# Designed miniproteins, single chains, continued (3): the designs that were tried, part 23

Each design is a single chain, and the fold is of that chain. pLDDT is the mean over its residues in the fold that is shown.

## One batch from the design tools (miniprotein)

Design m8767
Fold by ESMFold2-Fast:
Structure m8767 (fold): chain A 110 residues (1-110)
Amino acid sequence: MEEELRRRRERAEEARREGARLTEGMYEARGDPEKARELEDRLRALISSSDLFGARGAARGAVDAAERLSPAFGEEVRRRARALVDSAEASSYTARALRRIGDEIDAQLK
């Protein structure tokens, strides 16, 4: 149990660093829409493919990097990252609820 929490923390920290790197790259590429979009797609993939701790880590790293580069860019990244994390949390809740409903149906049919 403690070992699993440590691995989740390490994964979140790695995701945070990667989120920051991708966001810094997006800011450097702000004059190149194709490159900026490629990096944004990679950040979205990182958040959507991660567990909840990794998703939050990546989002936090992205927001922190964006705020250091520009307050306006930080606010935009914060809004978009929040929507992605909220979506990931909602998906996790739905999967858990569907599993519970299935278990309850199986119990009643026996």
Scores: mean pLDDT 70

Design m8768
Fold by ESMFold2-Fast:
Structure m8768 (fold): chain A 81 residues (1-81)
Amino acid sequence: SRTRELGRILDEILDAVRNGDEEKLQESIDRLRELLPGVSREELLTVARDPDAVEQLRLLVRSGASLEEIETLIRELARKL
């Protein structure tokens, strides 16, 4: 499932940010963009660097939200950060 894979990548992003692993963060963002073509790399990086924003995304993914709803939340979070 794309939604399950998305949840796994969000966990990897949280770990990469906590560990300061910039290479792993960039790799995870590239994989997110393949699943979420409606968001930019800049929007994803902005959200990924905020742990509270990533947790909001994880909760939405766990709720069974559509990819469109997930992309919408990413754009909204990136705008606020």
Scores: mean pLDDT 82

Design m8769
Fold by ESMFold2-Fast:
Structure m8769 (fold): chain A 88 residues (1-88)
Amino acid sequence: SEYEKELEEDNKKLLELIENSTFVELTKAYFELKLKRIEKYKDKKLIEELEEQIKTVEERLKTAPESPEKEELKKIIEETKEKLKKLK
């Protein structure tokens, strides 16, 4: 299906980014790609997957030392939550 093909292309893009990107850049790209697919398909499964990933990153940040990367990740999380809320 078109949906499955787009998810496969998103996964390929994320795999390419893993080789050449920071964790912050990869997290941002993942969230942006998931939001794009949620906007198009309105799939509850995609919403649940994105919410779970946000929780995973937030949980990891609780034990991480303060850094510019941590601050940027917090900003990305909040922006993603705001966008996701508007889609619901």
Scores: mean pLDDT 82

Design m8770
Fold by ESMFold2-Fast:
Formats: sequence, C-alpha cells, structure tokens
Structure m8770 (fold): chain A 81 residues (1-81)
Amino acid sequence: RVEPEPVFSFDRVVTPEDHRRRSREFEKRLKRDPEKYRRTVELGRQLGLSPSTLQLMVDQMGLEETTRFLEEALAFDQSLS
C-alpha cells in the first residue's frame, strides 16, 4: 500500500554538519574517479548547483545518468540564457 510521507522534510532538516560530512565523502570519491566525478561536479557548478546538492543528485540518479542529465541541462540553459 502507498503511504503518504513528508519527503520535503529533508530540505528543512538540512544542517551545516550534514553538508560538511557529505562534501567530505564526496571529495574522497572524486579522488577515486576524478574523470567521471570531476565532470559531473563541474557541470553542476556551471548550472549554479552546490557540491552538496550535486552529491545528493548523484546518489539519487546515479553517476552516469547525472552526468548526462547535467550536460543536456547546461547546453539547454546556455541556449536560452
């Protein structure tokens, strides 16, 4: 059965400590696969996304899919603005 849950609560309970911890772990992974990770974070930053947000997106969508999505989003945004 489908149960309604307050998912938006995550946005509200975002603490600076959580950001710091996730950013640290993200940096470690970036060092392991600099080519793939670096491209993803650079693309996200161009769109004005914070490293913390980038890490969350990668976790949700996956490395490969996130990179592809960001590339298309960046190209589309550049065309408009």
Scores: mean pLDDT 67

Design m8771
Fold by ESMFold2-Fast:
Structure m8771 (fold): chain A 83 residues (1-83)
Amino acid sequence: SRLERIIRATGNLAIELAKKRGFPKELIDLIQKAYELGLKAVRDGDVEKARAIYKGLMEATAALFRGNYEEALEAVKKALDAV
């Protein structure tokens, strides 16, 4: 589905950006967890949960482009807490 494709693209981009910037494993692990939960939500037909996770991954990716570790970490944690 389109939602699965954009979650895969955004999650993979976020993980690679975090690795390239050398950010702590905690952030990478949380992004990976959000990515896996987003894909599971798509498989389960939980579109609202999948969209909430996707929004968090997008916000984290934006923070990673700015090089802001704390904002990226907060975005992922907030997304995970909302579902």
Scores: mean pLDDT 87

Design m8772
Fold by ESMFold2-Fast:
Structure m8772 (fold): chain A 69 residues (1-69)
Amino acid sequence: PPSPLEQLDQLIKQSMEQIRAAKSDEEKRKILMDLAREVQDIMDTMSEEERNIALGRLDTFVAEVGEIM
């Protein structure tokens, strides 16, 4: 099975592709809300070390989303 960090990387990649394809702000917000729920579920299964790495990856994702929204 994929590691929690590998699963997070796949979610970020899929969410970025969906945001780029979204035609409305409502669709983009729905994608971000769905991602937030899935990220919370994954992070609840992570060690402290994995959570620290995950936070860095999420910071990068948020910055990239901010540039296109």
Scores: mean pLDDT 81

Design m8773
Fold by ESMFold2-Fast:
Structure m8773 (fold): chain A 58 residues (1-58)
Amino acid sequence: SEEKKKLQEVLDIINEALEKKLSFEEFEEILNEAAKKYPEFSEYINHFLSLLKKQEAS
C-alpha cells in the first residue's frame, strides 16, 4: 500500500541517520525534515525524538 511505502521511506531515513553516527542536533534536524515530508508519521517521529533526547540527557 501507499502508506506502507511511505513508512519504509521514513524508516530508511532514520536508519541512514543512525548509521552516520550524527550528533543529536544533526539527527533532530533530519527527523524534523522527515516529519514535514511525512506528516502522517509526525507523531511517531516526534515520539522517537523525545526518546533520543532523554538518552542524550543521560
Scores: mean pLDDT 77

Design m8774
Fold by ESMFold2-Fast:
Structure m8774 (fold): chain A 74 residues (1-74)
Amino acid sequence: MVEEAIEILIRGAELQLAGAPAEEIEALKARYRALAEQVADTVLAPEELEAVREREAAWRREHSARAAALAAAR
């Protein structure tokens, strides 16, 4: 579930980079929010939280590189 939420977040970012319609991006954000609310009722072990944070950090690093490349391309 938590990993599924992260996967939906990554997919949403890919759609933004591809120039998908705002409606499709908003639909994915709505699904992500619904999953995040469901996960909020779940208590995770510290090791599980660490794994989620590392996956998110890796995703952010990849997106940061793409954002920088797009800015440089003018």
Scores: mean pLDDT 64

Design m8775
Fold by ESMFold2-Fast:
Structure m8775 (fold): chain A 78 residues (1-78)
Amino acid sequence: MDDLSPETRAQTLRVLGDSVDRFVKAADAGDKKAAQEAIEELRKQMEQLAEQHPEDRETIERIRDGVVGELQSSLEAV
């Protein structure tokens, strides 16, 4: 996150916070489909941010892939 502009960082943190909150609520409810949909929505939101901030695209994509990987692993960990 230290490589992002302040505006991109703020938007990235908001997207991550919202998506993680959705994932946690779905996982707590045992709704694996909703949890997977939260991961897919995170991917879409991060791609939209990368499109809006092309100078930060590579950093946004690395953050996206890292967070998606962690959420996917948590979903599979039974």
Scores: mean pLDDT 80

Design m8776
Fold by ESMFold2-Fast:
Structure m8776 (fold): chain A 65 residues (1-65)
Amino acid sequence: QELGDLTAGKTPLERAALNMLYTGTERPPAVPGPEHVTPEQAARIRAILDEIHRLAEEYRKKLEE
C-alpha cells in the first residue's frame, strides 16, 4: 500500500506533484481536513506530502540542469 502503491496508482497526489513541477510551483491542491482522517491516515498523508516535495525538488533539478 503506502507510498509505493500510491505513486503506482496514478493518485491525485502523484498528479499534483507532476503538475507542480510543470507549472514551477510547490503548491499542491487543497486537501480535505482531518475530520474524516484517522491519526494513522494523517501520518500517511504527511509522509505523502513529504514525498511529493522530494519529487518536486528532484524534477526541478532535472529541468534546471
Scores: mean pLDDT 58

Design m8777
Fold by ESMFold2-Fast:
Structure m8777 (fold): chain A 72 residues (1-72)
Amino acid sequence: MLTGDYPVFDIRGETSKGTTIKKLREILSKYKKPIIIGNKSPAVESAIREVEKELGVKRGVDYFYIFGDSLI
């Protein structure tokens, strides 16, 4: 089906916990299986975990998170 064609969001500019939480909440509340490209840091990892718990979503099931370094 044409709905939810894995929309891609590049949030590599978001390095703080607060801005990362805001972006993740916006994306994950609107899209069921987005692909999110972002940084890997303790602040970003903390933001991911908090949003996953709040929204009841799981990485690799309800969305995908790709570290920028993994794209080569």
Scores: mean pLDDT 75

Design m8778
Fold by ESMFold2-Fast:
Structure m8778 (fold): chain A 80 residues (1-80)
Amino acid sequence: LTDDQKTALAELKASFPQVEEKLALAILHISDWNVQAAKLNIQRFINLIGDKETLTLDRFLAAYGRDLTNEQKDFIEKLL
């Protein structure tokens, strides 16, 4: 990760401490490392599954995996 990407990851994790790091990385990649877009995508996911649950990559893929490109799926597989 570049220093900018590390900063983006740290900001996202600080805003959403309940989010699994693998999910945070996947959302940042899908959002072209735009922290504000990533926060909106996580907020949409929270609204779908509830805000008191731990947000895991597996739960995200179950909800949105069909909407991902092959490139995004390949990146996510490398995080496993």
Scores: mean pLDDT 74

Design m8779
Fold by ESMFold2-Fast:
Structure m8779 (fold): chain A 90 residues (1-90)
Amino acid sequence: MSPSEQRRHQLGRMMATAFNIADSQGLSQDQLARRAGISRSTISYYRDVALGRRRASVSTMSRMVRDMSRALGISVSQLRQITQQRIQNG
């Protein structure tokens, strides 16, 4: 797997982790949009990418991770750590 594919895969796992946290906290798409400072349609697009329904560039996925971290009130580093812990515990 190329370094670029490894980064895309890691960002994808971080997005999936972020939505799992949001769902566990009962956060709606509207609440996530307000907390991140983005539109509801942007959150819907992010969820479609996280579910593999739409493809996004690495730069777009990096923005998604930042926006979702903001929505959850955690740092990108914290989200990365949680994602790695979930991988190790599976």
Scores: mean pLDDT 82

Design m8780
Fold by ESMFold2-Fast:
Structure m8780 (fold): chain A 69 residues (1-69)
Amino acid sequence: SPEAERAALIAQIQTRIDALNKKISYYKKKLEEAEKNGDTETVKRLKEAISNLEKQIADLQARLAELQA
């Protein structure tokens, strides 16, 4: 049914948001380590990766809000 399909999509999006948040937490820990070590190349790469993941979460949260309206 359309309602069951919508519920499944909401659950899938929430699972993806949770996975992305865990990845961001891991990268933030690695970023802090890289900054302490003066690894500027790793710092730049991790900041870009975190920014991209945060954008993905924002897009998924917007879609989730629309589906729950």
Scores: mean pLDDT 90

Design m8781
Fold by ESMFold2-Fast:
Structure m8781 (fold): chain A 70 residues (1-70)
Amino acid sequence: SMADKEAKLEELLEEIERLGVEAATGRISLEQLRARLKEIVEEAKKISEEAAKKLEYVARRTLDGAERTL
C-alpha cells in the first residue's frame, strides 16, 4: 500500500540520518558511509523511482557534509 511505502521511505531516511551522525563522530569511515548509502538507494529503487530520487538526494547531501567535516 502507499502507507507501507511511505513508512519504508521514512525508515530509510532515518537510517541515512543515523549513518551521517556515525560518520561525523568517527564511528564509521567515509568508505563505509558511501557503501551503506549506496545500499539504501538501491533498496529505495525497489519501492519506486520517486523514492529512489528522494533518497539519492538526501544521501548525496549526507555524504558531502561528512566529507567536508573530515
Scores: mean pLDDT 82

Design m8782
Fold by ESMFold2-Fast:
Parts: sequence; C-alpha cells; structure tokens
Structure m8782 (fold): chain A 120 residues (1-120)
Amino acid sequence: IEKLKKEAIELLEEGINLINSAINAINNSDLPEDVKNKMINTLNKLQEILNQLREYLLENESISWEEFEEVSKKLKEELDKLYEIINNNPNMPEEIRNLIYKIRDIVGKIVDLLEEIVEL
C-alpha cells in the first residue's frame, strides 16, 4: 500500500506538471481565444481533481470504491471534454495534442494504481 501510494503521488505530481506545460503551450499558441479559454478551464478542473486526490492520499491509507468511482468519473469527463475540443479543432498544434495525450496516459496510470490500492 505505502509503495503504491507513493507511486500514485509521484504520478499525480507529474500529471500536474504536464497540465501546467499544456496551459503554457496553449497560451503561447495562435489558437482562438474561445478555444484557449475552454481548454484552460478544462485543464484547471483536471488539475484541481489531481490536487484534491493528492491531498486525500497524503492523509489516508486507502481509498473507498465510492471515492474511486467518483474520481475516475470526474477525470474521464474532463478528458472527454479535452478530446472534443481537439476533434473540433483539426488545426490544433501538434505540441498541444501530444501534451494532452501524455496527460491522458498519466491519468490512466493513476486510475490503474488507485484501483490497485482499493483492492488491497
């Protein structure tokens, strides 16, 4: 449990850093302001979920199935919104698209580790 929790916290910190990199890349892009605002708002919500989860794991030895399902649902909802924005903007810079894919992959790893922690 302690080893899995530490790994999850490290992935959460990496995810938060990737989100900050994505926000910076979006702000420096030539994307329309409405597209930038939608993406940044979604990324800020995703970052808030990851920060809340990190704080929870620091204070608790385990996570319940109910908490796990709620967090997983919220993470999926925000990722789905990001993909909708990318799909509606085919001229999305490759750098931004690649950062969002990395965020998806790390969130997936976090969810997998949380499921492992719940089953212990």
Scores: mean pLDDT 85

Design m8783
Fold by ESMFold2-Fast:
Structure m8783 (fold): chain A 77 residues (1-77)
Amino acid sequence: SLAEEAEQARAEARRLEAQAAEYEKLGRELFQRFQRGDSPEAGKLGRQYFGLAKLARIQAEEARRRADELEAQLRAA
């Protein structure tokens, strides 16, 4: 049903938001290791994870828009 589709779309948006938050956490942890001098490579990896987080945030925004559209359709039905 449209209601089930809307619920699934919202769940997908939440999943992508959680993934973005995880990448941000990993990026911060790696960058902290770099700042402590524990690993020169950690700085580069931290920046890469921040890049992945940014892409995941864009995907999450797109998924949220899809969920919003489906929920609007459900209300109009």
Scores: mean pLDDT 86

Design m8784
Fold by ESMFold2-Fast:
Structure m8784 (fold): chain A 90 residues (1-90)
Amino acid sequence: MLLELDDNLQDLFKEALGDSRRILSFSELRKLFEEMLIKLGLASRLPDGSLYVGVTNTIITPDASTQEVIEVLQEVVKLVERKEVTVTPV
């Protein structure tokens, strides 16, 4: 699970950083990050539409910027690499 999460996060960063010639909209990047966090069991959707990221104890509101979402994802990667969190894929 943790190794699969690390590989998935590395692939995501490789696509974001390695495919620098491909124009992805900020909304597409945000959607991809939110979907990834939910699928990995690291986040849950709240009734108000916000995304709760349990491993960082952070709430991503619907009006949060793409940069704020990316920063949360980077914090999640650091915590996973430190093995400070348990990940259960959904």
Scores: mean pLDDT 63

Design m8785
Fold by ESMFold2-Fast:
Structure m8785 (fold): chain A 66 residues (1-66)
Amino acid sequence: AENARKIAEALRDAVEKGATPEEIAQLLVDAGFSEAEARYIAAVALKHGPEYAAQVVENIALQREA
């Protein structure tokens, strides 16, 4: 759960630095997300904002604890 928050914070930092959707997706893949998950989260960040994308990251991490 805490790991998801760190990833969400890194995602926000990347967006603030002007990262591309590809760079955001790569960050998520490096953090252990699948390519499909990473692409979806990057798209959500662009369409609905990085805060909403951060929440998606946290929800996926919680599902992995099941």
Scores: mean pLDDT 75

Design m8786
Fold by ESMFold2-Fast:
Parts: C-alpha cells; structure tokens; sequence
Structure m8786 (fold): chain A 76 residues (1-76)
C-alpha cells in the first residue's frame, strides 16, 4: 500500500468520515501528491496539507506519522 492509501484508510477508520468526504479528500490528496512530484518528503507534505484542511493540523500529523510507520514496516 502506498503512503496516500495508508493515510486515507487511517482517516476513515479513526474519524468516521462519510464515503463522500473520503472520496473528496482522496481526490484532493491525489492531485496534491501528483503535483508534489516523486520525492517522498514532498509527498508526505502534500498528504499532510490535504488532511489538515479537512481534519485539522494536529490530527493530520498523527495520521501521517502512523501511515509512514505502516508503509516503512511493509504492513500498509
């Protein structure tokens, strides 16, 4: 699983986002990641900024950090 997919799954599970909210967030985050390019640091920032706009900065940070851990462990 890629970092974006992991972050979106965690957001859905922890925040109880509706399918419509999840789809809107997924679209926004996907566009931001594509625009950020191939560097992992730029992708992490793009995912964080997209999540923060919906769930707030503190919760977005928690979700991104957990998504990074899952991807790096090969569990995502």
Amino acid sequence: MDLLSAALRLAYQELGLSPEQLNALARKAQEAVEKAGKKREDQEKAIYESLASVVGEEKAREIVERAIELVDAGEA
Scores: mean pLDDT 78

Design m8787
Fold by ESMFold2-Fast:
Structure m8787 (fold): chain A 100 residues (1-100)
Amino acid sequence: MEVKIKFNVVPVVGARVTVEILEKKLDEESGKLTLKLGITVVLDHPSLQEPIRVEFEVTIEFDVKEMKSKENASKTVVVSPFMVGKYDPESGTLTLTFYL
């Protein structure tokens, strides 16, 4: 069982966001996908002497089998106030949208 990860970022004006996968673990029996993500936000503005850089790590757990079995249910899960996950069972793709 393979899950492809896509990132979609909706940044604050003037912010540049990078997301990297630090760990990806899929338990094929339970369908639990555990992702550890490294997120870097750089805010660069002409009024700043140097860019403001914020780095943080988040760990998310997602039930891929549950999302596959819900034919007409919402495949969108709010993971945190700033992150929403959506799973497409046809492509096997989990799209993570960040609101920063």
Scores: mean pLDDT 67

Design m8788
Fold by ESMFold2-Fast:
Structure m8788 (fold): chain A 96 residues (1-96)
Amino acid sequence: KAIEALEKAIKAAEELVRAARAGDEEAARKAILELVKAINEYDEVKPDLKELLKQIGRILRILGALEGGDFEAAAEAAEELKRELEKKLEEEKKKA
C-alpha cells in the first residue's frame, strides 16, 4: 500500500538525518538502503518515472555529500527529502 511504503521511506529518511548529524557513515549507509527499498516499493504501487528520477537524484546528492565528508549538507538534503515524503503521505491520506 502507498501509505505504508511512504511511512517506511519517512522513517528511513529520519534515521538518515540522525546518522548524518552524528557523522555515522555506516548507519547512514544502512538508512540509505532502507530508503531506496521503500521508494522502490512506493513506485511499484504508484508508478511515476519523473518522480522516481527526482528522488534518485536527491539520494545521489546525499551520497555525494557523505562521500565528501559534508555531514551537514547530507543531513540538510535528507531533511528536505523527508519533508517531500511527508507531503506525499498527507496527499495519499487525503485521497484515501
Scores: mean pLDDT 81

Design m8789
Fold by ESMFold2-Fast:
Structure m8789 (fold): chain A 67 residues (1-67)
Amino acid sequence: AAADAALEASVRKVIENGLADTEEQIRARIPDPALAERRIGEVRASVEANYPQALADARAFQAEADA
């Protein structure tokens, strides 16, 4: 459904915007580029591992709001 596609796109956009901000903060805080990129990789991997749960939570919230 168009609503599900829009919800998935919205969740992904929020995640990517959050990651972009976090990556900027990590690069600003960690002066060693190699350590900064390693930390960014760890954060991105954690976010991707939690993506299915975030999407499920968003869908559950929408279902309850539409009830």
Scores: mean pLDDT 79

Design m8790
Fold by ESMFold2-Fast:
Structure m8790 (fold): chain A 98 residues (1-98)
Amino acid sequence: MVTDKLEKVATLEPGESLELGAGKYVIRALEDAEVRLTVLSGEATVTINKEEPVTLRPGESLVLKLKKGETAFIDVAPGAKVRLEVLSGKVEVYKVET
């Protein structure tokens, strides 16, 4: 069986931002956190706490409200780019390697 690996990309604090290219990512809240995700190009799909996935198009944004220990999964389409901005709290960002 092939097991997906997580590679840590960044730890982000309030006011910090990170751009993500195509791929699958996990955001984990180290403390209660709010993170704005904005699609810069292409599309991305976001799943919070195993709830229904939301697909975002260029120029659209979503505020991820995560409690300590909660995770969001982000699937950034091929050729797409998204920006993460931490509004409050602290998060870790991981890339899923397949």
Scores: mean pLDDT 82

Design m8791
Fold by ESMFold2-Fast:
Structure m8791 (fold): chain A 71 residues (1-71)
Amino acid sequence: SLEEELERLATELVLSDPRIPADRREEAIREVVREALAYIKGLKADVSTIDIRQVVELALDAVLIDMEALE
């Protein structure tokens, strides 16, 4: 499913990102999936035309900005 693919990609990117502390990885994965899914649903486009990895990368950038702002 789309949600499973987003979770897989979010997990991969979060685990490889040294800016995310180990104790916040689960939170970051959830937030990246949430942001990416919201973006895709907002597009109302055929999912097959969307670069899912690029969307997840953009969602990770948004989550990192939000995490820094809360500190």
Scores: mean pLDDT 77

Design m8792
Fold by ESMFold2-Fast:
Structure m8792 (fold): chain A 81 residues (1-81)
Amino acid sequence: MLETDAFSVKVVFGEAELEKVSGNTIRVTAKSYAVLEITPKEPGKLRITDVNAQLTFEVPVSGPLLLGLNEGQEVILEFIP
């Protein structure tokens, strides 16, 4: 489990490398098929950037979110209040 000032990330299935980039940003590299549990400390938006696909998504979050990643997938998770 890795925690920032804004949210936490737990690997609930598989293997992933978690790196804290800033107080509101985590980089995740999936080493296998993996499932993350992302828990915000307050309601807001989670910006998910898929580095491999060069796509960015924003998801409203008010509680725990599950995110599935394929082997070799890299994402950047950023919390926006």
Scores: mean pLDDT 86

Design m8793
Fold by ESMFold2-Fast:
Structure m8793 (fold): chain A 96 residues (1-96)
Amino acid sequence: KLDEAIEYLRKAIEAVENKDFDKAREYVQKALELLKSLPKSDEVLEAIFYVERALALIDQAKKAEAEGNKELADFYRKQAVEDLREAIEILEKLKK
């Protein structure tokens, strides 16, 4: 489950970078379902926090892109990718 969650987060980053917000949202939601099924540790809860924040940022990026605000969309995409990378780093350190 942990490796599968990390794989979905990596796919979500690729989708965000390609501006495929619907695929990014799908992958983030699948990762969240897997993470929420794990035993609750501080690391898992912290990773969930970053992933949920990234989901909100993906939604904001999609809205900004639809409104033609490229600068704002790029800002939200960058923040979403940073949050997803933080979650991956936390989970990779947890993985033995």
Scores: mean pLDDT 87

Design m8794
Fold by ESMFold2-Fast:
Structure m8794 (fold): chain A 109 residues (1-109)
Amino acid sequence: MKSDAELEEEIDALKPDLLDDNAWSRMEGLAFILSVRSPEPSKEVQELIKKIDREISKMMLEEVEPEEIRKKAHEIILETDDPHVRFATLASASLSIAVVRALKERKKK
């Protein structure tokens, strides 16, 4: 079982490579575990998460390329050490990317 410090070290090592699918998937799992182990998010953190979700959801509605959504999430993650912000950003980006890919596939008729 890895300690929180070991998980944080692995997250920091993955930050530069987040545009890689393997690094992204690994960070999602680590960010989830750290979020679950962390105290409830403060009101300020909750408001930041809502803002991030709105920004990423807007990119999804505008059908921005999946790579650009991933890049936006990467920029946010590089600026935060909060476990709840990291997980919420990754989760919102992953869902938005899946939706954009599904919408683009439907338009190929």
Scores: mean pLDDT 81

Design m8795
Fold by ESMFold2-Fast:
Structure m8795 (fold): chain A 95 residues (1-95)
Amino acid sequence: MTDEAEAKLLETYAEQLEQLRAEAERIRATHDESDPVYQEFLREGMGEMARMLALVNGQSEEAAERAARLVDEAMRLRDEGEKARALLDEAYALV
């Protein structure tokens, strides 16, 4: 990969991450943590953020997709704290 292509990818992902953070903050201002709209956005948004962050840090597409799946599964298992935490730790190792 050329340095120019890598820099462009990094810039694109940084912009997308900022947009996702701004949207999350907006939803947080108007919705409770228990609101289905907020929960759905967090699940989808955090998975996509994990995928993009893994790619930015030089991980393969396969590892990035795995990180996204681990975050999605952890968010679904939120009530099973220990299992959710283990999945998040595994996803974090891929970022």
Scores: mean pLDDT 70

Design m8796
Fold by ESMFold2-Fast:
Structure m8796 (fold): chain A 73 residues (1-73)
Amino acid sequence: AEAERLAKELEQQAALYDRGIEVVAHQRALVEASKPSLSQEVYDQLMAGLDATEAKFRAQRAEARRRAQELLA
């Protein structure tokens, strides 16, 4: 009962990270489209920030799903 409820909450958190990854992908597309009007330094900084944010969301999503599975084992 409680384990199933916590697992559901963790799966919902994983879904929020999925949305975050989608937002990062959209922002990356906007940065790429804007590249001709950006300095190389600004472009590199924006892309590095997006890469770091995506990596963080992917790691947190994987951890949330792993914990959900452990609760249901």
Scores: mean pLDDT 87

Design m8797
Fold by ESMFold2-Fast:
Structure m8797 (fold): chain A 70 residues (1-70)
Amino acid sequence: SAFWQTEAQKLKAFLEQELARTTDPEEREQFQTFLQEVQQLLAAPEIDAEKLLDIQVQAGILDLKRVLLG
């Protein structure tokens, strides 16, 4: 689906931007892990939409924690 391909690409861009501006080693490792998982989804013949949504939620929680606790 073109929709899920676009969503995965947007998440990849978001994670790359967050990784570029993040200095905390543990947060960098978490964003790198999410980025690797998104890259694996993009390499598959069809995008696993449920897995993509799971990564989006987890990355969003990490970003929210940084805003509220940093």
Scores: mean pLDDT 83

Design m8798
Fold by ESMFold2-Fast:
Structure m8798 (fold): chain A 82 residues (1-82)
Amino acid sequence: MERARELIAQGRLDEALELINALIKEGRYKEALPLLLELTRRMAEQGDPRAAALALAVRDLALKLGDEDLAAEAEAIVRSTP
């Protein structure tokens, strides 16, 4: 968990995404979704075109898990990306 946040902070977004995807594959969604949201925000800040698609994925997964607050945060990223 901590390593993914450190990778995001360092701008190593592809490595962070690989680690977060490993958590998702293990079914650790409650741990992975906040990290994926943070990664998506960082991608949006850097102008990464993947940010909008990832934000939609975070929103959809958060809604399926009943995390309305996290879904709202992801929705805000979608609205702010061109």
Scores: mean pLDDT 80

Design m8799
Fold by ESMFold2-Fast:
Formats: structure tokens, sequence, C-alpha cells
Structure m8799 (fold): chain A 76 residues (1-76)
């Protein structure tokens, strides 16, 4: 579980970086950061295999960030 927690912390950091880029108007860099966060949440979900509820939540967060990143790349 500690490894999943570290991956979640890393994912949150990438989300904050993406938000900063959005505030600066750099939608493509924001998309890159949200994509990185999505991958980190996916890895955290794999590490949380002993907790099905947490695994589902992390998978949802990963999917939402991936869709958001795609939207920024297409709409920015």
Amino acid sequence: MEKAEKLREQAREKVYEGGDYLMAGDTLKAADKFEEASRLYQQAAKEASSDPELQRELQRQSDQLRRGSEGLREGG
C-alpha cells in the first residue's frame, strides 16, 4: 500500500502542475501533465490490488485525467 500512496502523491503533484500550466494558458503542457497524472493513478491502481474500492476509484481518476488531457489537445 505504501507504493500506491507514493504514486498517488506523485499523481497529485502532476495535477497541480497541469493546473498551473492551464492558468498560464499553456494547454498543451497542461495536457502533458494530466496525462502523466493519469498514468501514475493507473500504476497506483495496480499497486492497490488488495483494495478493490480504492483500485476502482484510482482507475476512475486515471480515466478522467486521460479524457481531460485528450480534450485539451483537441480543443486547445
Scores: mean pLDDT 83

Design m8800
Fold by ESMFold2-Fast:
Structure m8800 (fold): chain A 85 residues (1-85)
Amino acid sequence: SDDDLLRIGEELLKAELYRRERDYEGMQEYYVKAGELVVKMYPDDEELRKAYEEMVEAVKNKDWDAFEKAWLELQRRFNDLLLKE
């Protein structure tokens, strides 16, 4: 729904504000929250769920490269699903 997209946008905006302040842990927290909302929009999409789980594990392991990779994978899949109608 449009409301779900607005909530995702709000979490992404918060992540960007933390990034600008060089608070990368805060940035990751809000990207994870955005990812959770994306998975809730498409609960049966295995690729989105896998990317989200990889993001959460990367945060726990403090693995920045794994986090960036998983976030990129989640974004690509989400964009594909949004454009598919």
Scores: mean pLDDT 86

Design m8801
Fold by ESMFold2-Fast:
Structure m8801 (fold): chain A 81 residues (1-81)
Amino acid sequence: MSPGLQEALSYLGEAIRAEKEGNLEKAKEYEERALEVLVESGLSEEEAQEWIENTKKALETGDPEAAKKALEYEKKVEELL
């Protein structure tokens, strides 16, 4: 996994934790940091937002389709970097 994807995943995990604690402002801050890291790693803003949305959904709900989409984006980023 690229360093940017690892860092983005770390921020997204913190965002999910903050949401579960009811701290929506902190959750948004972590999601914004994840977005910035992904864009810096070479994703478009739209691709970064899609990865965050699918990864968050997979982690929160265990949705296998969302998990599959997140993995496909991770492979795409690793192939481009």
Scores: mean pLDDT 75

